# Designed miniproteins, single chains: the designs that were tried, part 52

Each design is a single chain, and the fold is of that chain. pLDDT is the mean over its residues in the fold that is shown.

## One batch from the design tools (miniprotein)

Design m1903
Fold by ESMFold2-Fast:
Structure m1903 (fold): chain A 59 residues (1-59)
Amino acid sequence: PDIYRAVSDYTATSPEELSIKKGALVELLEEVDEEHWLVRGADGSEGLVPKSVLERVSS
């Protein structure tokens, strides 16, 4: 699985975005564009986040 960790807090600015906390683990679902990724949080919530707030971790 493509698991990423938040390097900073991110607050959603639109209904399509997901708010995440620094250190949160998310699963990459889809690379929507070069800067925004659709991810799923540990609670099952899905939304767009900037890829710049994520770092890759292995499963």
Scores: mean pLDDT 82

Design m1904
Fold by ESMFold2-Fast:
Structure m1904 (fold): chain A 84 residues (1-84)
Amino acid sequence: SKLRFEAEELLGLGDIYVGLANIFEKKGDYEEAIEQYKKAIELLKKAIELAEKAGDEELKARAERGLEEAEKKLKELEEKLAKL
């Protein structure tokens, strides 16, 4: 369905932003890494909504896993910045 395709596109874009965040984190650019994780989180939340509307439980589960990992990383980086 169109909703499933849009959810897959948003999940893919979210994964790209997670990859960018990881690159910035490895460089020690924590503020930029945080910005990329926030972008990924918004895209993954939208992917979950569209996957649910499409009735695609597998796609929804994949997006939920991505969201959980991105939110965990965001909290870890925000804690690192707070200690600087």
Scores: mean pLDDT 90

Design m1905
Fold by ESMFold2-Fast:
Structure m1905 (fold): chain A 86 residues (1-86)
Amino acid sequence: GRMDEEAAEYARKAARESLSDPKSPLSKAIGSALQSIGAAANAGFGGSPEEAEKTGRSAKETARSGGSEKGAEYAEKAGKAAAEAA
């Protein structure tokens, strides 16, 4: 149970770091991806830790492309915690 909460918390932190300009199309895309990670973590990935990790990596690359290294770091941690929750 704690890893799903931890994944959601990291997803929230990643979104916060990436959404400093919420009107940016890139920030919106990053926020949507990270909200999906948080929702999946809270619901459980149904025994698919590989999909959780892959989603975290994708969000990390998107955040990094947007220039948010902190967002990328938190997205990676969210994916890892979600994978452990699954």
Scores: mean pLDDT 62

Design m1906
Fold by ESMFold2-Fast:
Structure m1906 (fold): chain A 70 residues (1-70)
Amino acid sequence: MAEEVERLLLEAGEAAAAGDVDRAVALLEEAARLTIEAIRAAPLPEEEKERLIAGVEEHTAALIAAIRAL
């Protein structure tokens, strides 16, 4: 899971560097989706999961906004 997420983030960075904004955004959204699924499956308190998921969503939205502004 973590290795796949890291690979998606690397590919998203490469797509952004190449000017392929739509591909970079799609890869970031997929990485966020997998990360959220991993958090939901983790043996953590519900409040902790909710906070972590919110953080992933906020960080992903900020990265997408930054890439779309290029």
Scores: mean pLDDT 83

Design m1907
Fold by ESMFold2-Fast:
Structure m1907 (fold): chain A 60 residues (1-60)
Amino acid sequence: MKEELVKQAESLKKQADAAYAAGNRPEAARLYTQAGVLFYKAGEKEKALEYIDKARELAA
């Protein structure tokens, strides 16, 4: 279960990176938020905070 959550979070992070590179900051923020939530559920609290913080910056 946790391994699957980490893989899903990594996939969302890659999608967020692609959206950011394309200049779509709102979409990148949403994808980083989803990745952060999945990292948190997987017990990766440090990574979760990192991506949620990045999403907050992009959304504001």
Scores: mean pLDDT 83

Design m1908
Fold by ESMFold2-Fast:
Structure m1908 (fold): chain A 87 residues (1-87)
Amino acid sequence: MSPAEKMLAALAAAARAAAPRVEEDPSPEVQLEAVREALRAGLKALKEADPEIYEKYGPKIEEALEAGDVEKALEYFGEAVKEAAAK
């Protein structure tokens, strides 16, 4: 499996695990927390599969998540997936 496939599989698994919580409470706060959990799962998979790409994008994504800037975190995550897919 490519590093990009591992990232997306981890993100999808975390999203599935959070789905019952989002269904019970579809508030924006619960949805945003589910997105944060999914992105962190993807980053963990990236760190194990391709530490070089993780070093480039991981700190930026974590900084954006800590700042509450989910849109910026998603942008950096998308760039990391594209770079991982190119390998």
Scores: mean pLDDT 80

Design m1909
Fold by ESMFold2-Fast:
Structure m1909 (fold): chain A 61 residues (1-61)
Amino acid sequence: MKTVRRRIVVTLPVDAAGTLESIVAALEKAGFKVHSAEETVGPTERTFVVDVEIPEDYWKK
């Protein structure tokens, strides 16, 4: 099957529940292949940038 690459950006408050590991695990459970994951911590928020490979038919069926 053809796949498409997507970059997912998730921004959470510093005190919010959620880790890079949990986000990666959720995406893998949904059937996405994670190529890379990066976390940037700011003074009030955390930003996660995740490169994934999604089946092209994921949104169609």
Scores: mean pLDDT 74

Design m1910
Fold by ESMFold2-Fast:
Structure m1910 (fold): chain A 69 residues (1-69)
Amino acid sequence: SMAELAARIAAGLAAVGVPAEAAERAAQDITKDPSIDGVALGRELAAAGGDLAAAVAAAQMGKRSVQGL
């Protein structure tokens, strides 16, 4: 669900030091972009140490791969 997706993104951002309120707002904005795979984004955000641009790029690449299935 979109709510579960937003919660995962917010948790990932909070884990890397983003304040909880800001993390929740960012998660809501990100989940409104249908081109982003949120499960992949949450995983990549944790791996990128809060580098949101790198995490988004990795999630976009993952979504492109799934489209080939």
Scores: mean pLDDT 62

Design m1911
Fold by ESMFold2-Fast:
Structure m1911 (fold): chain A 79 residues (1-79)
Amino acid sequence: MARAEELLRQAEALFQQAVEAYRAGDLEAARRHGEEAVRAALEAARIAEEEGDEELAEALRRAAERARAMLEKLVAAAE
C-alpha cells in the first residue's frame, strides 16, 4: 500500500514536470517526463496488485491510461 502510494506521488510530480516543460516549449523534456510518469503509475499498479489491492491497481492503470492520452494530445498539439 504505502509503496504504491509513494510511486503514485512520484508519477504526479513527473507529470507536473512534463506540463511545466511543455509550457516552456521543451517538448522533448515534456515527453520524457510524461513517459516516466506513466511508467511510475504502472509500477504502482503492479505493486498494488501484488499486495492484493485489485481495486487500487485497476484505478492506477486507468490513471496511467488517462495520463498517456493527455500526453499524446499535448505532443500532437505541438506538431
Scores: mean pLDDT 76

Design m1913
Fold by ESMFold2-Fast:
Structure m1913 (fold): chain A 66 residues (1-66)
Amino acid sequence: MLKEAEELIRKAEEYARKGDDEKATEYLKEAMKKLGYEQASTAEAVKRGGSEAAVRAVRRILDVEK
């Protein structure tokens, strides 16, 4: 559900701000799973631009799902 995915994205944002990329990535994977999207792309996004950029990308997906 969108609400659950948004809560997971918020947790991912919190961990990204703390610099905990591992926990941020795990919360982003759970959010992507709730939205029905492929989870491996989330780990690649964290590697390319860091966890904050990955969170922003997932939020864009959530906005499309609305």
Scores: mean pLDDT 70

Design m1914
Fold by ESMFold2-Fast:
Structure m1914 (fold): chain A 63 residues (1-63)
Amino acid sequence: GVAEIVEKLSGGKERINLTEFLVKAIEQKTLSRAELQAIHDEFSTSEEVKRQDLVDLLERVRA
């Protein structure tokens, strides 16, 4: 599920560097273009985000 993807990309960290997360997501092809765009739009002003906030966003995008 979404939580498992986020945990894998973040290495289980509670706070995630957004740039590093997006790079890994692109490299591993784990997220769609729409999901990558949604993360950028929601968190563009943030260098770090909470893991749960990323999970919640991606679950909303997939719903």
Scores: mean pLDDT 79

Design m1915
Fold by ESMFold2-Fast:
Order: C-alpha cells, then sequence, then structure tokens
Structure m1915 (fold): chain A 67 residues (1-67)
C-alpha cells in the first residue's frame, strides 16, 4: 500500500476515534465529514476488506452522532 494511502487510513482511524469522543455536535460533524472525504480516497485504492471495515465504523459513528 502506498505511503499516502497508509497515512490516509491512519488519519481516518484517528478522525473516527475523535468523532466518537467529542461532545461538540459541530466538531463531531466536521470530523465525520473529514473522515468521509478520506474514506472516498481510501475506497479507490485500498483492499475491499479494509474499505468494508472503515465503512462500518464510520456508519456506526454517524448513527451515534445523530441519535
Amino acid sequence: MPESVREAVERMEELIRRTGETPDEAERERLLAEAERLFELIARVAPPEFVEELRRRLEELRREAEA
């Protein structure tokens, strides 16, 4: 996996974690949006298994943010 993709995956995992931890709705929305942008880039080049895992985590956080 190229370094740029590896960095994007790591950054996305960090954004996902931060999104779940922040109590601020506006900040949570911004972090989630950034994670979704990175997800689109990762989805183009990363293995399907990785994409599925990240997608599920992102959807879970989105549900929690809207609940």
Scores: mean pLDDT 73

Design m1916
Fold by ESMFold2-Fast:
Structure m1916 (fold): chain A 59 residues (1-59)
Amino acid sequence: SEADELLAEAKRLGDEGARLVATGGPREEAQRLGEESRRLLEKAAEILGISVGEAAMRL
């Protein structure tokens, strides 16, 4: 479903951002990835009719 695809992409971007932080990569890029991940998570939550916190538990 669209929501499942958005959750998968949110997880991918979130994991990439966390990897950059862990390896001392660019902070600005990590922040951008985190913000994009959050936007996708919010859209998935809206489609599913659940809270962002509940959507985050599905990652």
Scores: mean pLDDT 86

Design m1917
Fold by ESMFold2-Fast:
Structure m1917 (fold): chain A 76 residues (1-76)
Amino acid sequence: MELSPTELRILKLLDEKDEALTASEIAKELGLSQSTVSRTLRRLAEKGLVLKRKKGKTTYYAISGKGREALKEQLE
């Protein structure tokens, strides 16, 4: 699976934190715009590499098992 540098950075952050984060929190941690992070998270969710969870009006993202496998393949 071919992942962009931004997709890899987001997956690595979610793997290292091992918790669900908002697009805003990911953007702050990585020094990226929220629009870039939101667009990248949409692509990752379409690939099944992250899971979306809604809590009230806030959407959280967590790495999936498939996302962890894809990350391992890119680090080898």
Scores: mean pLDDT 82

Design m1918
Fold by ESMFold2-Fast:
Formats: structure tokens, C-alpha cells, sequence
Structure m1918 (fold): chain A 106 residues (1-106)
């Protein structure tokens, strides 16, 4: 499936955030892990937006997408044990990474 550059950047940012979340969940509070994940995801959006030549409006839309996704994931993960939350975040990151790789290969 063909994804727009904006969608690719948003998914890349979300995947990076979920990876960071999975790494930090065993050693940090959920709130601290989510805060660090947000910073990682937004940094990835900045980097990828520059690589793909996104407009400022598209970059801000991608950042909003990452913020929204993290808020939704944070709510779900708050209902789980640390081990369950870590496994789910890792699985979600892998799925998003695979989706972007397939789209970039097309």
C-alpha cells in the first residue's frame, strides 16, 4: 500500500516512541516512560521530515499524530502489568516498522 510522506513520518515517529516506551517500562514509571517516548518520537519526526522535505504544516500534523497515538497507547498500557505493557509496546513498534518498510519498498 502506498503511504504519503506525512503518514510515513508519523508512523516512523510512533514506532520510535513505542520502542523507547518498551525499553523504559521495566525501570521507569509509565508517566516517565511516556514522556521520554514522546521526546524520542517528536525527534524522529523532525529528522524524517527534513529527509523527506515535508512542509512545516505536514511536520506539525505528523507530530500531532505521534502525540495522539502516544496518548491512546498510554491509556491502554496503564491497564496492563509492566511485562504485558512492554510486550505489547514492542509488538506494536515491530508492526509499525514493518508497515513503513513495506510502504518505502513500494
Amino acid sequence: PALSPLSIVALRGTAAALRTLAELLPTQSLDEAVAAARETGLREVERRSEELGLSEAEKEAAKRGVETALAEWGAVLATLSVAEAQELAERAARTLEGTVEAAEAA
Scores: mean pLDDT 86

Design m1919
Fold by ESMFold2-Fast:
Structure m1919 (fold): chain A 81 residues (1-81)
Amino acid sequence: VAPSLVEQAIAEAVELARLVQENAPKEEIFAKLDRLAELALQLGVPRAEVEALRRRLIEAIEKGDKEEAFRLLEEWVRLIT
């Protein structure tokens, strides 16, 4: 696993948090989430964990629950480090 993939995944998570905070279009938010999930899989995170966190984050974003979305993004970062 290349260190640059971890840095890319962290950068995507940080950017995703910013987009959520700024109420960016959901299309843009979900595109970043798809990239984060792809990077997590490349880093060797089990698919079941990636799918579970992706589903929970989509739900939080759809509800406008920014606090839960940020908590889940922290969980993503911990999972990939």
Scores: mean pLDDT 82

Design m1920
Fold by ESMFold2-Fast:
Structure m1920 (fold): chain A 63 residues (1-63)
Amino acid sequence: DSSASTERAMSLLYATMAAVAEREGRLDLAEEMRAKAEVPPLWDAAAQLDEESKENLFETAEK
């Protein structure tokens, strides 16, 4: 009930950072921040898979 407030705050923070990054012309950063804003509801579960997710993202970006 109250724990959800923190995840919502983090989602808003990432969304705000994405908007600022777009204004600064940092489109790459804006895209990363928007992706993180989507994850916060499952942040605890996603943290366990973070290593595999990072590996897939880096390999996909390089290819």
Scores: mean pLDDT 62

Design m1921
Fold by ESMFold2-Fast:
Structure m1921 (fold): chain A 60 residues (1-60)
Amino acid sequence: MKEIEELEKKAKEAIEKGDYIKFTAYIFAILALAEESDEETRELALEKYKKLLELAKKKE
């Protein structure tokens, strides 16, 4: 789903700028979009969520 990929991109940009509030908002937007979607899209969203959390942990 293109919307989830765009939100992932925006979340990564927010981390790069150190904007954790926007980063968190984009993560919740991904999860909310997944809730309204089919099983395949939900699994994709959860995978993106886990990768973004790992990235945030490395950025402190």
Scores: mean pLDDT 76

Design m1922
Fold by ESMFold2-Fast:
Structure m1922 (fold): chain A 67 residues (1-67)
Amino acid sequence: ADAEAYYQQGVELAAQKRYEEAVEKFEKAIELDPKYAEAWQYLAEVLRALGREEEAEEARKKARSLG
């Protein structure tokens, strides 16, 4: 699967509030495309929803640096 396919899977899982599974999919998207700003942005949002605030802030900074 390509980065976009993993990103879309993450979005669908997040819509279902399956946040830990969404994190795994967004991390796969980022592994394939580390400059995928939208994947970093959404990763930050789901990490915040999980209370993983430090990781959320790092992902937010990465997204901001890319776009």
Scores: mean pLDDT 87

Design m1923
Fold by ESMFold2-Fast:
Structure m1923 (fold): chain A 65 residues (1-65)
Amino acid sequence: MKEEADKLLREGVEALQKGDYDKAIEYFEKALKIDPSNERARALLEAVRAIKEGKYEEAKSIETP
């Protein structure tokens, strides 16, 4: 149910705020498993993966291209 997916999204965002990217990825993947059409979950998952891989939208592009 979408409500459960939204709860997982909030858990993932909290993990992001704590700097726990692996935990954030896990929560976003679980949210997508429940609601595969959740655009927000996909966007957040891609962003966290980019951060973890060192592909920051800001710092990586200007400091380490």
Scores: mean pLDDT 72

Design m1924
Fold by ESMFold2-Fast:
Structure m1924 (fold): chain A 55 residues (1-55)
Amino acid sequence: MRDEGDSHERRGEVLEREGRLEQAATAYRIASELYRESGDEESARRLEERAERLR
């Protein structure tokens, strides 16, 4: 089963690998919000941290 948050996390990983750091950070923030809405607070925090590290 593939959650919407997983989809955005994977998009962020691809963008990060391509050097599109601003777009990757945006994808990670969207994934973080989706994980928070689904009750996965641990994954939400992890992706917030990952997005911040791309600054």
Scores: mean pLDDT 80

Design m1925
Fold by ESMFold2-Fast:
Structure m1925 (fold): chain A 90 residues (1-90)
Amino acid sequence: SATEAEARAYNEKGEELLKQGRYDEAIEHYQKALELDPNFARAWNNLGETYLLQGRYDEAIAAYEEALRLDPNFERAKANLKKTKALAGK
């Protein structure tokens, strides 16, 4: 529970950094969240969204696929994956 709470705190700080356009710092915080809780589907999706904003399509796709492996009903990750695959195919 303490480890999961710490993972959530890193993910929340990553989301705040992402809103500020601080993409590399957001990635570092999401990666720390995932080191603490590798099953944290929301952090995988957030990592993917940040890679997408940087034009890092292959890394974004891999992160979204991991989010969906963990939570197959994660609608935001499904939509993000579809969009990113379309962008990567151009």
Scores: mean pLDDT 92

Design m1926
Fold by ESMFold2-Fast:
Structure m1926 (fold): chain A 57 residues (1-57)
Amino acid sequence: MDEKLTEETIKKARELVEKDPSQEALSEAQRLLSEAARKVTPEGAKKLMETMEELRK
């Protein structure tokens, strides 16, 4: 369950930024990743936070 939530959220965040590389899309993606990080395992949360840092470029 946590693994699916982690992967689904990463995909959603990446798609959001890929379709619209705006500050608004980046903020929404970061919000989704942070929300999911609170609900998954520490390993999943680390992966979500790493994705957030990648998108922050």
Scores: mean pLDDT 77

Design m1927
Fold by ESMFold2-Fast:
Structure m1927 (fold): chain A 58 residues (1-58)
Amino acid sequence: METELREEARRLAKELGLSQEEADEIYNKVLNALKGTNLTKEQAIEVLRLALRHKARR
């Protein structure tokens, strides 16, 4: 899951005009927030998408 989430974060960041470095920072923050949870891949991607969109347009 982690490798797939990182790839999705970078893909979503490209869509939003964010840098790869910004994508990696947000990915790491989301991973830390999700530690100890058993979210599905789809749920984790939704959290990532929300965090990236928040970064892109506050």
Scores: mean pLDDT 75

Design m1928
Fold by ESMFold2-Fast:
Structure m1928 (fold): chain A 103 residues (1-103)
Amino acid sequence: SASEFAAFLEVVLGFSPEEAEALANQIPEEVQDAVLDLIRALADPTTPLEEVLALIRELGKQLGLSEEQVQELEEIARRARAGELSKREAALRVLGIILANLR
C-alpha cells in the first residue's frame, strides 16, 4: 500500500514524511508491492545481488521496461552493493527510472 511504501521510505531510508508520501503516491497501487520488494532488497546488504537482479528483471517484465532500462537498474544495484551509492541515492535512481516508465 501507499502507506506501507511511505513508511519504508521514511523509517528505513530517511526520507521526510512529505517526500515519502509524495513518492509513494506517484507509484500505482498495482506495482507498489513489487517496487517496495525491490527497494527493500536493494537496501538490505544481506540480500544476495543475484536476488536483487532477479527482482529487477521481474519488475521490468511487469512494467514493460526496455533492455536498456533493465540494464541501468542492474547497474544501480551493482554500484549500491559496491558501496558507490548510498541506500537513499540508489532508491532515488531506481524510483526515477520506474516513474519515467509509469506513463
Scores: mean pLDDT 81

Design m1929
Fold by ESMFold2-Fast:
Structure m1929 (fold): chain A 57 residues (1-57)
Amino acid sequence: MTREQQIERVRRELLELGASEEELREFDRAVAALPADPLGSGERIGDLLARARERAA
């Protein structure tokens, strides 16, 4: 799987979980920062997904 495919899958999951436009914008910003800060941006993406999953439960 490519990194781009993984990013698209996470974004779709956020949409399915009812993520707000604000959360999607934060996700898109973290994705854009991946080349400069892969570890920190990856952690931010993980935290966003975890928070969305917790709210949807």
Scores: mean pLDDT 77

Design m1930
Fold by ESMFold2-Fast:
Structure m1930 (fold): chain A 100 residues (1-100)
Amino acid sequence: MDEKKLEMEIALALVEIAVAVTLISLRNQGRFDEARALREATGPLLEELRKAVNEGDIDKAIETLRRLKEVVSRLPLPEEDKAFLLRVIDQAIELLEKIK
């Protein structure tokens, strides 16, 4: 159904924007090593998430978001930036779980 795909696309956009905003924030703070670590750790998972969304695979999208959450939790990010990303990832998971 078109609504499921739209909500998957919204979940993807929320997470992609949150990662981009965090990368900008880290760079503005002079935290270039943390920004690089975030980009390298999340890049492959965001590509996997985009593929799952394009294929309409909601279970794979949720699984990829949960793996992204675990990866972000382990990154050496400032507490505020980490908390922001984890909150957005949880929001994306909640959105997809309700339409599963």
Scores: mean pLDDT 87

Design m1931
Fold by ESMFold2-Fast:
Structure m1931 (fold): chain A 80 residues (1-80)
Amino acid sequence: SEDLEEALRALAEGDVETARKLLLSTSDPEVITLSGFAITRSPALVRQVAEILKTQPEEVRERVLAGLDPELAEAIRSLL
């Protein structure tokens, strides 16, 4: 979905404003999870984010991981 692609981009780019807008308008659980993670950077969401990234092409996964803090990127990578 366009919202899912936008949420993945927002997470990769650290675009908290776009993530907040998505969170207010979406009913998609994956978009809610990714947007919430982009805003909070909560370790509690790492497992759910990893499950969503498993469904994405490798190029998208690496782009998102490259945009995260190294500690969070490693936590997610350990679950892939």
Scores: mean pLDDT 86

Design m1932
Fold by ESMFold2-Fast:
Parts: sequence; C-alpha cells; structure tokens
Structure m1932 (fold): chain A 87 residues (1-87)
Amino acid sequence: GAVTVTVPSSVSVAEGETATITATASGDSATFTIRWFHNGRLVLEAVNATSATLTIENATASDSGTVRAIAEDADGGGAVGESELTV
C-alpha cells in the first residue's frame, strides 16, 4: 500500500542533553513497522505503530549525523525519512 513517513528535517541539542526525534507514518494500512537507524545501525524498532520516537540520551558530538526512519506496511509499501542531528 501507499506509505508516508514524516520526520523533522533537523534537530539540534547541546552536548549532554537528550535528543528526541519522532517519525509519524501514514498510508493505506492502520499500523506500520517503524525502524530508526543511527549511523547506519538499527537502534529502534516499533511494530504495529503509527509513530516511533528515537531518544538519544546524554548526546555527544559523535552522535551528530543523519538518522533515518523507515516505515513499512504489511502489503510491501515503504517510505524513508531522514533527520539531521546536530550536537
């Protein structure tokens, strides 16, 4: 089915702060599998979800970069959203 994922384009936090980034999925399905990737690594998976919030506690400069949310439905539809994290 059709899938759309919405994420903030950028999030900025100071070193030692908590960054929170929310992905929201919508489309032909009622629920989605939403996966968050940070520096190419899977860090969070939400199943049967319409949103997923990635939380990065005690952020450091090494946490800066692109975070990606991938939303998939049961019918093989998918979408990708990217946010730029600055610490």
Scores: mean pLDDT 85

Design m1933
Fold by ESMFold2-Fast:
Structure m1933 (fold): chain A 60 residues (1-60)
Amino acid sequence: SLREQAEEHIRLGEEAFRKGDYQGAVRHYGEALSYYSQLGDADRVREVAGKLAEALRKLR
Protein backbone atom coordinates (compact mmCIF):
# COMPACT_ATOMS: atom_id res chain seq x y z
CA SER A 1 0.00 0.00 0.00
CA LEU A 2 1.01 3.66 -0.29
CA ARG A 3 1.17 3.89 3.51
CA GLU A 4 3.49 0.87 3.76
CA GLN A 5 5.74 2.42 1.08
CA ALA A 6 5.75 5.75 2.96
CA GLU A 7 6.65 3.99 6.25
CA GLU A 8 9.45 2.01 4.56
CA HIS A 9 10.93 5.23 3.13
CA ILE A 10 10.75 6.87 6.59
CA ARG A 11 12.63 3.87 8.04
CA LEU A 12 15.28 4.03 5.29
CA GLY A 13 15.59 7.82 5.63
CA GLU A 14 16.10 7.55 9.40
CA GLU A 15 18.73 4.83 8.88
CA ALA A 16 20.55 6.99 6.29
CA PHE A 17 20.41 10.04 8.60
CA ARG A 18 21.89 8.04 11.51
CA LYS A 19 24.76 6.92 9.26
CA GLY A 20 25.49 10.50 8.09
CA ASP A 21 24.16 9.77 4.59
CA TYR A 22 22.21 13.02 4.35
CA GLN A 23 21.68 12.77 0.57
CA GLY A 24 20.13 9.32 1.11
CA ALA A 25 17.98 10.71 3.94
CA VAL A 26 16.73 13.56 1.70
CA ARG A 27 15.85 11.08 -1.07
CA HIS A 28 13.92 8.74 1.22
CA TYR A 29 12.15 11.51 3.18
CA GLY A 30 11.18 13.09 -0.17
CA GLU A 31 9.62 9.81 -1.34
CA ALA A 32 7.76 9.40 1.97
CA LEU A 33 6.46 12.98 1.69
CA SER A 34 5.10 12.18 -1.80
CA TYR A 35 3.29 9.05 -0.55
CA TYR A 36 1.79 10.76 2.53
CA SER A 37 0.68 13.68 0.31
CA GLN A 38 -1.11 11.21 -1.99
CA LEU A 39 -2.79 9.72 1.12
CA GLY A 40 -3.90 13.18 2.33
CA ASP A 41 -2.24 12.56 5.72
CA ALA A 42 -1.54 16.17 6.73
CA ASP A 43 0.00 15.29 10.12
CA ARG A 44 2.51 12.89 8.57
CA VAL A 45 3.25 15.34 5.73
CA ARG A 46 4.19 18.03 8.30
CA GLU A 47 6.30 15.56 10.33
CA VAL A 48 8.20 14.30 7.27
CA ALA A 49 8.67 17.83 5.88
CA GLY A 50 10.47 18.68 9.15
CA LYS A 51 12.77 15.64 8.80
CA LEU A 52 13.46 16.53 5.16
CA ALA A 53 14.33 20.14 6.09
CA GLU A 54 16.75 18.93 8.81
CA ALA A 55 18.48 16.56 6.36
CA LEU A 56 18.73 19.34 3.75
CA ARG A 57 20.38 21.66 6.31
CA LYS A 58 23.06 19.00 6.94
CA LEU A 59 24.10 19.14 3.24
CA ARG A 60 25.29 22.79 3.34
Scores: mean pLDDT 88

Design m1934
Fold by ESMFold2-Fast:
Structure m1934 (fold): chain A 80 residues (1-80)
Amino acid sequence: SKEELLKEAQKLVLEFLEWANEKLEETKDERIREIVEKTNKELKELGDKMVESEDIEEVKKYLEEMKKLIKKAKEEIEKL
């Protein structure tokens, strides 16, 4: 259901932010903050599109894009 996809998206965003904040606290590297802020903005835009869409297949595509953005952001942070 759309509600389950939205809950999955919320969980993924929260888990990413918690993980990234832990990395920022450990390293004190402000580049992590910049990556997180950029990624969080893009994730919010996708989240809004998921909420606004009435097409379940479109909602699934936005969730997959969220997963890709999170993966890319984690890889960028791990390379620091």
Scores: mean pLDDT 87

Design m1935
Fold by ESMFold2-Fast:
Structure m1935 (fold): chain A 114 residues (1-114)
Amino acid sequence: TVKTKSAEEILELLEEEFIELGVLTPEEWEELKRLAREDLAAAEEWLRSRVSGEDAVEIFKRLVERVNNAALRELLERMEGLPKEERERRALEVVIAIFRSAVAGIEAEEAIKA
């Protein structure tokens, strides 16, 4: 639907923002997707090790603008009221949660099609 991004679209938006900010290469993104399908927890820990809190804040801001989702915008506004360290930590966990949800959504859609 036009008002809600699909799981595939969210994952594509994450890919674009990670690559544009130089956080991940296209090759690292493909490996991350492979890892997530085999071991999602390991993929989440890999993201925590690779993505800085500052990069996570920027990625989340860009996602909020592109997704145009009221709940994400409200979450961003709440985070902007936090001290820098807490905001960065929160943004990283939110970005990881969005990634997890997108991967799970794609797997669910593939299961329905099978």
Scores: mean pLDDT 79

Design m1936
Fold by ESMFold2-Fast:
Structure m1936 (fold): chain A 71 residues (1-71)
Amino acid sequence: KEEAEKLLKEAEKLEEEGKKLLEEGRKLLREAKDDDREKLLEGIALVLDGIGLLEEAELLKKKAEELKKKL
């Protein structure tokens, strides 16, 4: 069914976006030196956003797997 395929594609897109945010966040954390509080906080925020997208992608994958069982 189309719904399962749509969820998998959406999950893949979120996974790619999450990975990009994690890479950007890690880059900011590496560039942030001991006194660069703003960069450190921004890097942490991007990492958290990236993790959130990856978690949402996993939930969509699980939902798609559930739908596939009915096919």
Scores: mean pLDDT 79

Design m1937
Fold by ESMFold2-Fast:
Structure m1937 (fold): chain A 69 residues (1-69)
Amino acid sequence: SMKKTLEQNEFASEVGKENYQELLKEGVSKETAQKGGLVSSNATIDALEEGKSKEEAKEVGKKAAKEKV
């Protein structure tokens, strides 16, 4: 349903924001941290679409952000 898609996108957006903030705290540049956050959000959405739990999807997103840096 449209509502489920919106909830998944909102969750992925929050995961991306968290990883963006973590990268900034680690001394990563704002531009690179923004790219990491975006990659994190996309990886989280993909994991959710594959049927992974929110917990598993969050870990996938976190890993993707770190791999991008």
Scores: mean pLDDT 83

Design m1938
Fold by ESMFold2-Fast:
Structure m1938 (fold): chain A 67 residues (1-67)
Amino acid sequence: ISEEQAERLKRLLIEAGISEEKARGIAEAAREGGPVAALQYAYENLSLEELQAFVEALHRILREAAE
């Protein structure tokens, strides 16, 4: 995952009501370890409602062009 995709993911999560701290952690995990690392971080740190928002944001990014 690119830095641009990670930054867009962070922005989408913040817009969905997830805290900046959690959104930043997810974006950093995604940048370092890709989507699997982002999922692992989200699973460990997000509530069920926040996980739903995360899955929707991730789906959107994966559907859009890679860059």
Scores: mean pLDDT 78

Design m1939
Fold by ESMFold2-Fast:
Structure m1939 (fold): chain A 80 residues (1-80)
Amino acid sequence: SEDDKIKLEIARVEEELLRVLKSARGTTDPAARDRLIAEMEELIKRLEELASKVKNPEDQEYLKKFIERYRAEIERLRAR
C-alpha cells in the first residue's frame, strides 16, 4: 500500500541518518564534518516531508521526537 511505502521510506531515511551521524562523530576533519552535517540536514528535511504524510498520532509523536533528537545531535557536532 501507499502507507507501507511511506513507512519503508521513513525506515530507510532513519537508517541513513544513523549512518551519517556515526560518520560525523568519527571524523576529525572539520570540512568532512560540515559536509556530513549538511547531509544530515537534507535527510531531516526529507523525514519531515514524509512525516507530514503520516496520519497515526503515535507515529507522528515518535517522528517529532526523532527529528528533535537528530537536530540536537547536529548542534552538538557544530559545538565541537
Scores: mean pLDDT 87

